# Designed miniproteins, single chains, continued (3): the designs that were tried, part 76

Each design is a single chain, and the fold is of that chain. pLDDT is the mean over its residues in the fold that is shown.

## One batch from the design tools (miniprotein)

Design m10615
Fold by ESMFold2-Fast:
Order: C-alpha cells, then sequence, then structure tokens
Structure m10615 (fold): chain A 90 residues (1-90)
C-alpha cells in the first residue's frame, strides 16, 4: 500500500533527524491505517514503537555509551526495514 510506504519513509526521515515527536505522530497515523487495511503489520509497528522509545531514551541519556547509541539506532532501522519487506509482500 503506497500510503503506508510513504508514512514509513516519513518515520525514517524523522528518526534520522532525531525528531522523536514527529516519528511517534507518524507511527500513530500509520497504526490507524494498518488497523483498517493491513492488521498483520500491527505487531511489527509495536516493535518499531518500542525501538523508537528505546532510541530516544539512549539519545537523551548523558551516561549512554556511543555503542549503545549506535545499537539503539540500528534497532530502529532494522524494524523499519522489516516493515518495508512485509509491505512489499502484501
Amino acid sequence: KEELLKLLDRIYEAVKKKDFEEARKTLEEMRKLAEEHAPELLPLLKQLEEAIEYYEKVANDPNASASEYVAAKLLVIGEIESIRIALARL
């Protein structure tokens, strides 16, 4: 679905900019569309939400190591790619 792919790209851009509020807002919009059109994506969207929350906590933690920051960022990117692959198979 082209709308879901566009929302996923917007989440990715928001994450790259560390705009966590925009990322969450867009994720919620994507969740609402997935509930109607692709409910099989809901578990993956939940995993993405949790990954974004973890990345935000690490990014805002002055005691977090550089390796923890990189790992948290890669987790978010991995969840986005998992959703993109799932969408390509719809």
Scores: mean pLDDT 84

Design m10616
Fold by ESMFold2-Fast:
Structure m10616 (fold): chain A 65 residues (1-65)
Amino acid sequence: SPEQKLQAEATAALGMMAGVIDDYRFEGDTLILTAEVKSQEQLDKLKKIEEKLRELGVEVKVILK
């Protein structure tokens, strides 16, 4: 289904950020990410993943530590 494809693609994208994202969960169609960023490069990568997920139709909320 489209939902299963979106979740699979979102999970793959999150795997690329495993060193930055501490935890994540879905609340309906909203993906909530908890992340610890220690550099501008990590923040830039996180923002690119956020944009990619939004392009896939996923609403993203980020909680920074």
Scores: mean pLDDT 75

Design m10617
Fold by ESMFold2-Fast:
Structure m10617 (fold): chain A 57 residues (1-57)
Amino acid sequence: STIIEVAAHDLGKSVEEVTAAVEEARGLPKEEAARLIAERLGISVASAQSLLDALGL
């Protein structure tokens, strides 16, 4: 996904790290998904919410 590639570059993470965090958050309510992604990637909840919005999740 181009969105995941762009997010990985902007966050200084690998595509694999961002993909893994998104997959772990799959099926969770949006607020819980954002918190999990934020914790896994070491980013803010706001940044995680923006990533989820960009992915249409």
Scores: mean pLDDT 83

Design m10618
Fold by ESMFold2-Fast:
Structure m10618 (fold): chain A 120 residues (1-120)
Amino acid sequence: SEVIEKARNEMKKIGDEFIKKLREILSKSLTPEEVDKFVEAAKRMMDALIDEIIDILNDPSLTKEEKLKRIKEGVDLARDQFLELFSDKLTEEQRKNVEKILDEFGKKVIEVAEKAIDEL
């Protein structure tokens, strides 16, 4: 589906922006090696989330409402799991900055998914 392919590409671009911002935040207190390890973990989590969203969008057994609900639940779960990776490694200010960019990422990804659902 061209709609789903477009959604995947838009979510990947949103992910690239998130990784760039994440790297900037982490580089303020972590070594380059530590930054690279967290960025790789973040990329894997984002790729897994995007794949899950695409699978949900492709599921013909789900209503539009059920698709959106599952996507929102997946985004929330990924957010919580991602923040747990940093629980003991970041300052309070850095944690708040990571939460902010992660919330922006989730919101933008949900907006892409909502548009794709409407076009399906």
Scores: mean pLDDT 87

Design m10619
Fold by ESMFold2-Fast:
Parts: structure tokens; C-alpha cells; sequence
Structure m10619 (fold): chain A 67 residues (1-67)
């Protein structure tokens, strides 16, 4: 499988956890994952919701605004 998908997912998870979902852009994810914006846009439909759910599960006690 292509490692870019996993890199995008990991980068999205970390960025959303640090910056919050509202402040995480596809461009930021592309830079963090080391892939093209086009690649991130293609996978964003699946990856961003999944990463957000993981961040939300981790944030049952934590506040995502402060990290």
C-alpha cells in the first residue's frame, strides 16, 4: 500500500490535536506529511473524519484548544 495515506492520516491526527479541527487546513497536513496538496485533497474525505474521531476519543478528558 502507499505510505502517503498513512502519513497523511498521522499528520492530520497530530495537527488536529495541536491546532484543532477548525485551524487545520489541507495544506498544513500536506506539509506535515510531506505529500502534495492534491494527494491530501483526494484522501481528505476519509482521513479527516477518521482523524477527528480519534482526536475526539482522546479528548474525552483533554481540551483540544489548549493541547
Amino acid sequence: MKPSKQKIFDAAYELIKEKGIKNTTLEDIAKAAGVSLETVKKFSKTILPAAMMLVLADEVEADPFIR
Scores: mean pLDDT 69

Design m10620
Fold by ESMFold2-Fast:
Structure m10620 (fold): chain A 113 residues (1-113)
Amino acid sequence: DLLEYARRVGRRMLDILRKLGASPEVIARAERELERVLQRIEDLENGKLPEGSVNKYLSDLAKEAKSSKEALEEMKRYIENQAFLAVQQALVGEGDFELARRFAEAVKEERAR
């Protein structure tokens, strides 16, 4: 279940932000951007994205993830990257460049083990 995986990734990203001392307002903004990632993953699984080569590739990959371990691992990497970028957008959009840098380092460390 890619959507459930995306929810777990989002929760982990928010926990990292909380550990770094992000304000409730920053957490709420990151949560909204992560909700957009959840919608995109749901749309990928249901084939609801607008026509385009990248959207078609990702929708096909999401369907293949039901039966292919390789496709599942590629979709998991895509979800991890989209969640990371969503949080970075929430931080950088308000000028929190130092928190964005610390978040990137914390995510790298957490992913390493």
Scores: mean pLDDT 82

Design m10621
Fold by ESMFold2-Fast:
Structure m10621 (fold): chain A 88 residues (1-88)
Amino acid sequence: MREQALEDLERAMEYATELLKETEKYGKEVLETAKTGSPEEAAEKASEAAKKVAELMKKAGVDPSKLAGAALSLVGSGVQFRIVARQE
């Protein structure tokens, strides 16, 4: 019956998946820049990555600080369990 809640969950999962993929890409780029470039270049890259991640969180309709806590809860004990329960 809670169709809207399931739709919201699916959207949150898609946004979380994309956020994780982009965060992983940015993390690798920062590490490579630190390895081959100066610490200042790595810091600039990290700053840009953080801004893009924050923008994605805002696009999901959640403040970055609140989404981080919610995402950890959903990933660790929520999202996968709810998806499995839904598919049962």
Scores: mean pLDDT 59

Design m10622
Fold by ESMFold2-Fast:
Structure m10622 (fold): chain A 102 residues (1-102)
Amino acid sequence: NLDDLLDTLDLELSKETLNNSRIVKLLNEIAELLEKGGLTAKQLSYIEDRMKLVLEKSTDNKVRGQAAAVLALIAYRLLKTDDLFKWSLTAAKLKATPVSDS
């Protein structure tokens, strides 16, 4: 459930000290929902806002890389070519885990 994942992510991001491994797991679960498809443009916007918040709050390369990978996937779904290039490059530089092998 996307709402439960976003609520959990908001809770983790509200902590004074971020649990990077838990945040990465949440970002991977969000990415899996994006790959499955069926999300509305409004839901994609909610995810995009939270990914930008992750990038503002985290200095961890793995967390930042996964957030960038999620943003690239959203840009692909919305046909935002410039954003897709920017976020894909950022994810690759920060060694993000691929969401799909296909």
Scores: mean pLDDT 80

Design m10623
Fold by ESMFold2-Fast:
Structure m10623 (fold): chain A 86 residues (1-86)
Amino acid sequence: MISERTLTAAYAIKLLREEGIELTEEDVPLLAEILGVSPETVRYAKRLLEENPELVEELIKSLPVHQYVAVKLRAIGAVLDLELLR
């Protein structure tokens, strides 16, 4: 099953793309550190979002309200931190 950590990373990458920012390989270790995940988790999340964006959206939407809010807030915070550190 796709983890909440992977979904948070995928949502952060989606938010970056909505702001016109493409996640580069240089950004992967930094985003991983910000989110407290492995670089491999970030790469997997990016691939998952590219291959099946509808699955990512549905999985996030299926989370209990408290987890859904937590995923979104953590992703927003990570995007802001990444933009400030670039």
Scores: mean pLDDT 82

Design m10624
Fold by ESMFold2-Fast:
Structure m10624 (fold): chain A 64 residues (1-64)
Amino acid sequence: MEEMLKEAAKAAEEEGRRLSPRLPIEELVRIVTEAIKEAEKMLKEGGVSKEEVIKKVREIIRRA
């Protein structure tokens, strides 16, 4: 779980860098935190691959 969560955090950081020119830092942190919480929820529910978790994290941040 921790290794998958680190990968999710890295993906969130990469996608967040794309938003940084358009959003204040406080907004960016909230969006990234939301994406990480969703990743944790998916991992707790089980039955998901690492790729699915990363894809969901990126999708949440891109929608912001």
Scores: mean pLDDT 73

Design m10625
Fold by ESMFold2-Fast:
Structure m10625 (fold): chain A 85 residues (1-85)
Amino acid sequence: SSRREELLERVEELSRRAKEAAEAGDVEGLRRAMEELERVGLEAARLLAPEIERETGLTEEEILERVRERVDALTEKLIAAIEAA
């Protein structure tokens, strides 16, 4: 639906903003973008949960946990990259 497409487009836009903040060395901007990305990503994951469950066998709770873990891991990796520059 249009809502699903809107959420996925917003995840993509926020991912790009996070990358731009990281490239600029803007740790604060990166954290803000990643916090928003997690929020929107969780909403998208809930909407897509029935499809993901059919494909992977994961429950909605497990899907949401994996989204949180992946966003956290990416945030740490991007912050480490800024600090190493």
Scores: mean pLDDT 83

Design m10626
Fold by ESMFold2-Fast:
Structure m10626 (fold): chain A 71 residues (1-71)
Amino acid sequence: DEEERKKRMEENKEKYEEYKRIFELLSKYGENLTLEELLEKAIEDPSVSEEDKELLRKRLEELKKMEEEAK
């Protein structure tokens, strides 16, 4: 279904942009940490805005859901 594919592409673009933003936020914490650990560190960082923290929390929740689905 072409409409469903377009909707998924649009949703994937938004998620990709959010992921890029998250990666930029996490880049300062070092590379020898898991994505989950990086997200938790950024959420605890007082220099990160509440808006960015909300984005990070949503991503952490999605990651944990994906891990549960993979079991």
Scores: mean pLDDT 73

Design m10627
Fold by ESMFold2-Fast:
Structure m10627 (fold): chain A 93 residues (1-93)
Amino acid sequence: DDIEIKKIIIEDAFEKIKEAIKNEKFEEAKSAIERVYEFALKNPELIPFVLKQLEELLKVVEEVINSQKEPSKDALELKELIEEYIEELKEKL
C-alpha cells in the first residue's frame, strides 16, 4: 500500500519533470530530479522504479536535444546529470 502510493507520487513527479523539459525549464527539471534522487536514496525499495523513470526521462531529454539545431548548455548538463544518477542508482541494485 505505502509503496504503491510512493510509486504514484514518483510517476506524477516525473510527468511534471517531462513537462518542464518540453518547455525548456531545465533548472526546474534539475531541482525536481535532484529531489527524486534523494528520495530514492532514502527509500531503496523504490530504486528500480526510479531508475526506470530516469531511463525514460533520458529519452525525452535526448529527443529535445535532437530537435534543436543548437543544443542548449542547460539541456546538455541535464542529460549528463540524469546519466550520472542512472549510473549511481544501478550501483545500488
Scores: mean pLDDT 86

Design m10628
Fold by ESMFold2-Fast:
Structure m10628 (fold): chain A 96 residues (1-96)
Amino acid sequence: SSLEERVERSLIVSAAEVRMRLEEPASAEELEEARRAEEVLRKLGVTEEEMEEAYELLGPLLREARRLAAAPPKDVEGGRRVLEEIRRIVLEKLRE
C-alpha cells in the first residue's frame, strides 16, 4: 500500500472514532479529548460530512471493539477480529 493509502485509512478510522466519542462519550474527559481531536481532523481537511460517513460505516464495529476491550477478561482475539473487519471495510471503501 502507498503512504497516501495508509494515511487515508488512518484518517477514516480516526474520523469514525472521534465522532463516536462525541456522540457516545464514556466520560467528560473522553468528550473533551474528542473535541480536541475533532479540531485536529478539521485542520487536516476532514469535513463534517466525511466524519458522519465514517461514523455510519464503522460506528457499530468500533462500539463492539469498545465493549470487548472493557469486558473482564479482555477478549483480545475478538478485538483482533473486529479490527480486521474494520480494515477490510476501509480498504474496500478506498477502492471505490
Scores: mean pLDDT 78

Design m10629
Fold by ESMFold2-Fast:
Structure m10629 (fold): chain A 97 residues (1-97)
Amino acid sequence: MLPELDLEKLKKALEAAEKAKEAAEKGDLEKAIEHLREAARYAEEAGDGGTMLLAVVAIVLARKLVEQGKEEEAAELLKETAEKIVERLKKKIEELE
């Protein structure tokens, strides 16, 4: 009952999510957002709407936190979300291989 997922696009989403996690760990919020946006795009193209929505929601919330001067909370949210996306995508890729 899983939808037909594009394995190549899921692997690209995973690579982008791993880069987003690394950028967030370094406190580079703009790069973390850029890479999460890339992960969301590849997840959508792969047919994984759940992963896409998780990334998009985190980007919106992180930008609101930055506007409120809560940059450390934004970095933590981006880091945690990227880590969850990495774990989720690794599991999906294993199930398809």
Scores: mean pLDDT 84

Design m10630
Fold by ESMFold2-Fast:
Structure m10630 (fold): chain A 78 residues (1-78)
Amino acid sequence: SLEEALKNLEKAREIARKSGLDTAVAYLDRAIEAAKNKKLGQLEYLLMLAVQTVLDAGKVDEANEIAELGKKAIESLK
């Protein structure tokens, strides 16, 4: 459902925010909008960029959590 997708994306956004990674938060804000518009390709691409940003910052555990939440969000929209 869209509601479950948005719940998972908001959790991912909070992880990025607590990590102090404004760029990852911005990608996740755009991912939330892509989910609302059912643009799965854009959602997947923006989630990839958010995860890569967090990995590049050396926050491996947080990146893995964001990736899993993003996967759940995508599966909720199929």
Scores: mean pLDDT 89

Design m10631
Fold by ESMFold2-Fast:
Structure m10631 (fold): chain A 90 residues (1-90)
Amino acid sequence: DSSVLDSLIRQARDYFDKGDFDTINRIRDTMDRLGLRPPEFSPDQAYQLGIFMASSLTRDQADKYIDDMSTVRSPEQVAAIRRGIDEARS
């Protein structure tokens, strides 16, 4: 179970880096069906994810992804991601 979760998280990260959101959505759906909750990012990782999202995603795509993450991430993680986006787009 743990190895399956780790594999899915790694795949989601790699596809996120490629901007393949359809694949990310399928991986997320698979994790949900299996009852797997991804681990939370560190504050630094969440902030860097926000910067990456700003450079790689449209505002609408970034907002949608944040809304999705708000269901599985702490408010502090979501806030760190938003700070990264805001800084990168300033």
Scores: mean pLDDT 64

Design m10632
Fold by ESMFold2-Fast:
Structure m10632 (fold): chain A 96 residues (1-96)
Amino acid sequence: SKATIEKLRENALKVMKEIKSEAPKEYHPVLEKIEARLEEIFDQALKEEDPRRQSILLFRATALLGEAQTLLTMSKNPNSPKEKIQQEAELIERTV
């Protein structure tokens, strides 16, 4: 339902805000692009009348949120090379 999608949108944006608050400033530009893309996907899902296509859009939103969480986790791991974290951020930015 439309109400369910709107609640999922609110929850996703809340999680993104938490990720941004914990993430180093250098990753804020890619996180902001993910947030903008999430908004676009939820807007598309709200307008989509086909349940299958709507589910695919919501799955894409979940995947993007997961990518943001992965970037945060890598940034907090002292054993993650900075170069590898930067490469991951650049890959996410190119695929969003």
Scores: mean pLDDT 82

Design m10633
Fold by ESMFold2-Fast:
Structure m10633 (fold): chain A 82 residues (1-82)
Amino acid sequence: SMEKDIEEFKKLVRDIYNLVKEGKISKETAINIIKTFLKLKGYSDEQIDKIVETLQKLFDEGKSIDEIVEAFVKELKKIYEE
């Protein structure tokens, strides 16, 4: 379900964000983990690229984890409303 996927993704993104901020993993590794997760959930390559580009941009701009998660939820809702 969308709600379950959102909850799982919120946890994943927060965990990955913390690992990158602590210097335990690279940004490239974090992006690959997120891409793999979305592929396993059945998202298309086009949808994954749009989501990842948005998340990467917000991270680079120094946005909070809550703003990053909100942006992801908006992208997921667009996909489910089609």
Scores: mean pLDDT 79

Design m10634
Fold by ESMFold2-Fast:
Structure m10634 (fold): chain A 91 residues (1-91)
Amino acid sequence: SSAAERQARLEALRAEIATLERKKRALNITKQNIEEMSEPLYERLSKKDKERAEKLKAQVEKQLKNIDAQIDALNQRIAELRAEIARLEAG
């Protein structure tokens, strides 16, 4: 039935959103770990070797920018899936 097909599609969309939100949480944990590890290294390095400290900062900023781009892509996909759910629920 069309109602059973709609319910199956809603469940599939919710499952996909759950998977994407799990990926987003993993990326946020990775981001937090990079920030927590890099901050004390930067502090110590900046006092002994400013050039290496600046190189570390640049590498960390590039990694964080890459992770942010991945999170943004996941957010866009989640929004698209939520919009599809809203359309299906509206009839």
Scores: mean pLDDT 90

Design m10635
Fold by ESMFold2-Fast:
Structure m10635 (fold): chain A 95 residues (1-95)
Amino acid sequence: MYAVNADEEQLKVAEEILGKKFTRVDSVEEAIEKAPKGAEVVVFGDTLGEAIANAQKLEKAGLKVIAVGTRSGKELKVIKPEETNIYLLTGLKKS
């Protein structure tokens, strides 16, 4: 399981909320290269829009995005297994 574009605080928050240990990677591209097909990932961005764009790239590459967060770690949106379209859950610009 991989945490993409996460700082140490974001990684700690994700591990605490999800009860899982993640390997930090610094970019979407690094995650796509290192993670096996179907691997679970958490993705972060400076804004929710950036995090969603990163999640879209990861899902297109065959990775399973399980949560999306912002750099502050203040809000982490957890994606349930039946909820495969992350954009319906997190893509609203004014939610």
Scores: mean pLDDT 68

Design m10636
Fold by ESMFold2-Fast:
Structure m10636 (fold): chain A 63 residues (1-63)
Amino acid sequence: DRLDRLGQELSRLQVEYEEGKISELQFVERAQRLLRELGLGSRIVLDEEGNPYLEIEPGQVLR
């Protein structure tokens, strides 16, 4: 399942970001690359706390 794989990869990236192993920019870049590779028409947005959200056109949040 593409969504399952995305969730697993995002969880890994989030852990690396929270542990300070990657920057916020690197997190966003890698997450966007995953979405592109999986063929999903969505993007990842970070809030003020660094929480990742999946935003699907026209600006709807998946979770």
Scores: mean pLDDT 66

Design m10637
Fold by ESMFold2-Fast:
Structure m10637 (fold): chain A 88 residues (1-88)
Amino acid sequence: MDAAEALEFGKKGLEEAAKAKTLEEAYEGGYRAGLGAGIVAKADGLPASTAKGIGEGLKDAAKNMGASEEIAEAAGRGAEEGAREALG
């Protein structure tokens, strides 16, 4: 997946996470968003420790899109895991 594909994939994951009705949907959407962001970060040579920041950023983005605290928390956890997988 190239950087442009990763950005589009991540954006879709964030939109799905923000609109999620269950914690499982939020986590899965967050995971896709984090995986996309992690692929871009890896291409830029960023370390695996970047995954935590990606998770925190995706949680805040989901909240800004109208997600509840519980949904945003699940999305952030998924995003950290997805980013960690992409970064190694």
Scores: mean pLDDT 82

Design m10638
Fold by ESMFold2-Fast:
Structure m10638 (fold): chain A 77 residues (1-77)
Amino acid sequence: GALDEAVALLRQAGHTLLADLIEEARRLAEEGDVFGAEIQLGLARIWLGVLKLEGADPAVLDAVETAIEEIERLLEK
């Protein structure tokens, strides 16, 4: 799915800690831990902001944004 592809792209680009953070956010969201998932998503959004300021690859930025949107979609169900 889109989230798995985004995580794979982040790992390929060397953003392994960010990919792990996103996978933890997904796990928490799937378990119904809304608070835990929102904390991880907050950290991912801060990281995205830093990557934008550093001029990271647009594909990496798109992958992070896609991952955040997919996990937010899980939290609204």
Scores: mean pLDDT 87

Design m10639
Fold by ESMFold2-Fast:
Structure m10639 (fold): chain A 69 residues (1-69)
Amino acid sequence: SAMEKAREGALRAYEGIKAGDAEKALEGATFAAQGGGEHGRELARGVADLARSVGRPEEAEAAYKGAEA
C-alpha cells in the first residue's frame, strides 16, 4: 500500500541520516515520495527537516531532493 511504502522509505531515509549516508537518505526519501504519494512526500520532508535539526545538512539536502522526485 501507499502507506507501507511511505513508512518503508521514511525508515530507510532515517537510517541513512543516522549513518551519515546521504545516498541512502536520498534513496529512502525518493521511495517514500514516489510510492507513498502525498503522505510519502510529507514524511520525506519531515525526515529531511529532522536531519537538518540534528546537524546532518548533506543528508537533509538529499532527503529534500528525494521528496521532490
Scores: mean pLDDT 86

Design m10640
Fold by ESMFold2-Fast:
Structure m10640 (fold): chain A 94 residues (1-94)
Amino acid sequence: MKERKKVIEEIEKELRKAEEEGSSPEEISMLKIVLSLVKEGLMTVEQAKKILELIRKKEYDKAFELLLKIAEKEGIRAEIILSMGRIERSVMLL
């Protein structure tokens, strides 16, 4: 039995840990995007867990690719995800 509230709590915990440990801006950005999509009902618990697992493995490219595929099925949200990822990468290059 997989509960949506539990996965939200797991993502919030990972986000807090990432911020406290000084993890990459890319990881923090992706965790925030996943949290928002799960809260809005645009992402299933199973999809969120798969992306979270990829982030934990530091497979950010695969996690981002899966995020984009999910967003494409929902439409307009893909543009927002791309914009957020671009902002974080730009900050890292400064």
Scores: mean pLDDT 70

Design m10641
Fold by ESMFold2-Fast:
Structure m10641 (fold): chain A 86 residues (1-86)
Amino acid sequence: MLEKAEENLKETEEALRRMREAPEEEQYEVALEATELASKNSGENDKLALESSPEERKKLLEYSMENGVLAVEAAVLAVVTRKEQE
């Protein structure tokens, strides 16, 4: 479970990296994709935490919380980018 949760977080971090490096014309679409992926990975890590032992649960919830923070960062960029273009 921990390995899958860590993999989910790394996937989210890579999506946020691509979002930050994207040219302005692509930022909105990449930010939406990053938001969707980060939200999905946060939800999956929450499920893993609920199915886990007490010892693993804290670390699984920490991975879920970090995915959630990254999801909010991506969503904020998507909203700001859309408003600046329209």
Scores: mean pLDDT 81

Design m10642
Fold by ESMFold2-Fast:
Structure m10642 (fold): chain A 74 residues (1-74)
Amino acid sequence: SAVEEAVALAESEDLEKRVEAARLLATTPDEEVRRALREVLLKNPSEEILSVLLGSLEDRASEPATELDRLLRA
């Protein structure tokens, strides 16, 4: 499932795969995928992952800081 694939990326020991998970969190329209990625990535967030997430939102969203706050609260 898309949720299982997303969680596998987020839980990877490979930083490059976790970066892809952060980008997916910023871009996915799927609420279940977003919820699962938020749970995994934000349980023990690294500066590197948070920077990538914000950068992805800056490229795609008109209000990246507001979108980040929504992701954290939802």
Scores: mean pLDDT 72

Design m10643
Fold by ESMFold2-Fast:
Structure m10643 (fold): chain A 86 residues (1-86)
Amino acid sequence: MSVEEALSKLAAAAHRLAQAEPSLKSDLYERLTNLSEALLAGDWDAVQQEAQSIADLASKSKDTSLSKEVQQAAKDLIKAAQEAKK
């Protein structure tokens, strides 16, 4: 999976979670903004950290299905970032 594809899936899943749980919305969008900035900077360590932070936020969700979707998308992005890091 490409970094672009993994990012798209994570952003979509996080957006659905933010709509389902408004209490997480602010933190999720802040992490997505930080993730976007890290990607533009080519900071693969920061990309992995922010993706993990999004997964950790999703783990607090009572919606187990959306939580698992966000956590999986974050893992896919972390893997893609590790493969991009030389």
Scores: mean pLDDT 85

Design m10644
Fold by ESMFold2-Fast:
Structure m10644 (fold): chain A 66 residues (1-66)
Amino acid sequence: MVGDIYEVKEDAPESVLLILGVKPGDKLEILGVDEDGNYIARSLDTGKITFVSPKALETYLKLVEK
């Protein structure tokens, strides 16, 4: 949902961290959903925009703020 804050899990694989451009414990704010169903997210730590698949969101990120 737009405005939800997700945190990168401590056990997220290095490959996922590299693709998303994040570190374990970083927070991402959901800004929207693109035409392919990927979440548009902004890093609260870097300000950069990244795209997160629904599977990656479910597996490697945890909801911390609504």
Scores: mean pLDDT 80

Design m10645
Fold by ESMFold2-Fast:
Structure m10645 (fold): chain A 68 residues (1-68)
Amino acid sequence: SVQDILQQSLQRLEGLRREVEGKDPRLVRMIQAVQQHLEQLSKTLSAEQLQELVDELMGYLETQREKA
């Protein structure tokens, strides 16, 4: 469901935030913004659309982590 995808995604983002905490304050702020954005979009997107967006955003954030 949309709620299951949202909760799983928020947990994954929180894990990444904790991993980069103290190492990259910019990336921490970016992750927090993504968490808030996903919560808002979960109200309008289908489960499939939300999963695709999460996969894209997670890929982007992981790329930013590798560059840091």
Scores: mean pLDDT 81

Design m10646
Fold by ESMFold2-Fast:
Structure m10646 (fold): chain A 98 residues (1-98)
Amino acid sequence: SVLAEVEEFLEEALRKAEEIAKEIEELKKKGAKPEEIAEKALELAEVFEEAARWLESKLPELDPEAQARARELAEQFRLGAEAARAEAERILNGIKPE
């Protein structure tokens, strides 16, 4: 079903995001160059944006309740992408990563 496809996609997208987030934390712990940390933050933003776009592409195939949930998730992913880009910009401007 379309719902099963959405669930499988979400699990994979969240797994990828978690792996990149872990890599960012490991880079911070070892004192990696700001440019390297920022590059990983931008990769995280890309994963979130791809997830949002994919969910939005599936909206016409979902019932109204599933559409509402998919829109909410897409919005959360877009906010995650914005946060990751903001972090990359802060790091590149010489602000210590948190």
Scores: mean pLDDT 85

Design m10647
Fold by ESMFold2-Fast:
Structure m10647 (fold): chain A 87 residues (1-87)
Amino acid sequence: SVEEHAKEALEEVKRAVEEAKKKFEGDEEFHKQLDSALESVEKYIKELLEKYKKGEISEEQAKRAIDSLKSTFLKEIEEEIKKREEE
């Protein structure tokens, strides 16, 4: 279901955020940035679910949008981590 797909995507992005926080323990500003980014992703996924439930988008469109958001978010976190691990 779209709801299960969204839940799995959110679990993956939350896991990535927690791992990033562990790598940069004590970096309160980075943790705040990660939390803000996660909140934005959660809100957008919620909006996609609401559009789907209203019949404004198809299940396929909703799942593709969720997958795109997840992939982009995970890639951006990985790149940010690498930049912070380098001088």
Scores: mean pLDDT 83

Design m10648
Fold by ESMFold2-Fast:
Structure m10648 (fold): chain A 100 residues (1-100)
Amino acid sequence: SMIEELEKLYNETLEKLDELVKNNASKEEILGEVGRFLLEVFDLASKHKASQEAFDKINEFNRESTKLSKEIKDTKELAEELKKLLEKFKKELIEILKKS
C-alpha cells in the first residue's frame, strides 16, 4: 500500500539524516536527502493516484522545508527541525490517505 511504502521511505530518510549528522555532512547533503524523500513521495502519490489533498500536503511540506533551509544556518539545528517537520508530515499525510 502507499502507506506502507511511505512509512518505509520515512524510516530510511530518518536513518540517512542521522548518519549524515553523525558524519558532519554539509547542509547541501542534508537538503539533498530531504529532496530525494520529496521526489520519492511525489512519485508514490502519482503512482497510487492520490487525492488532491495529498498533493497539497506534499507541496506544503516542500514549502516548509525550503523555508527552514533559508532561515536556519546551523546544519545540526536544520537537520533537527527537518526531522520534526518530516514526522509531522508523515502523520498528516497518513491521515489523508486513510480517508481515501
Scores: mean pLDDT 89

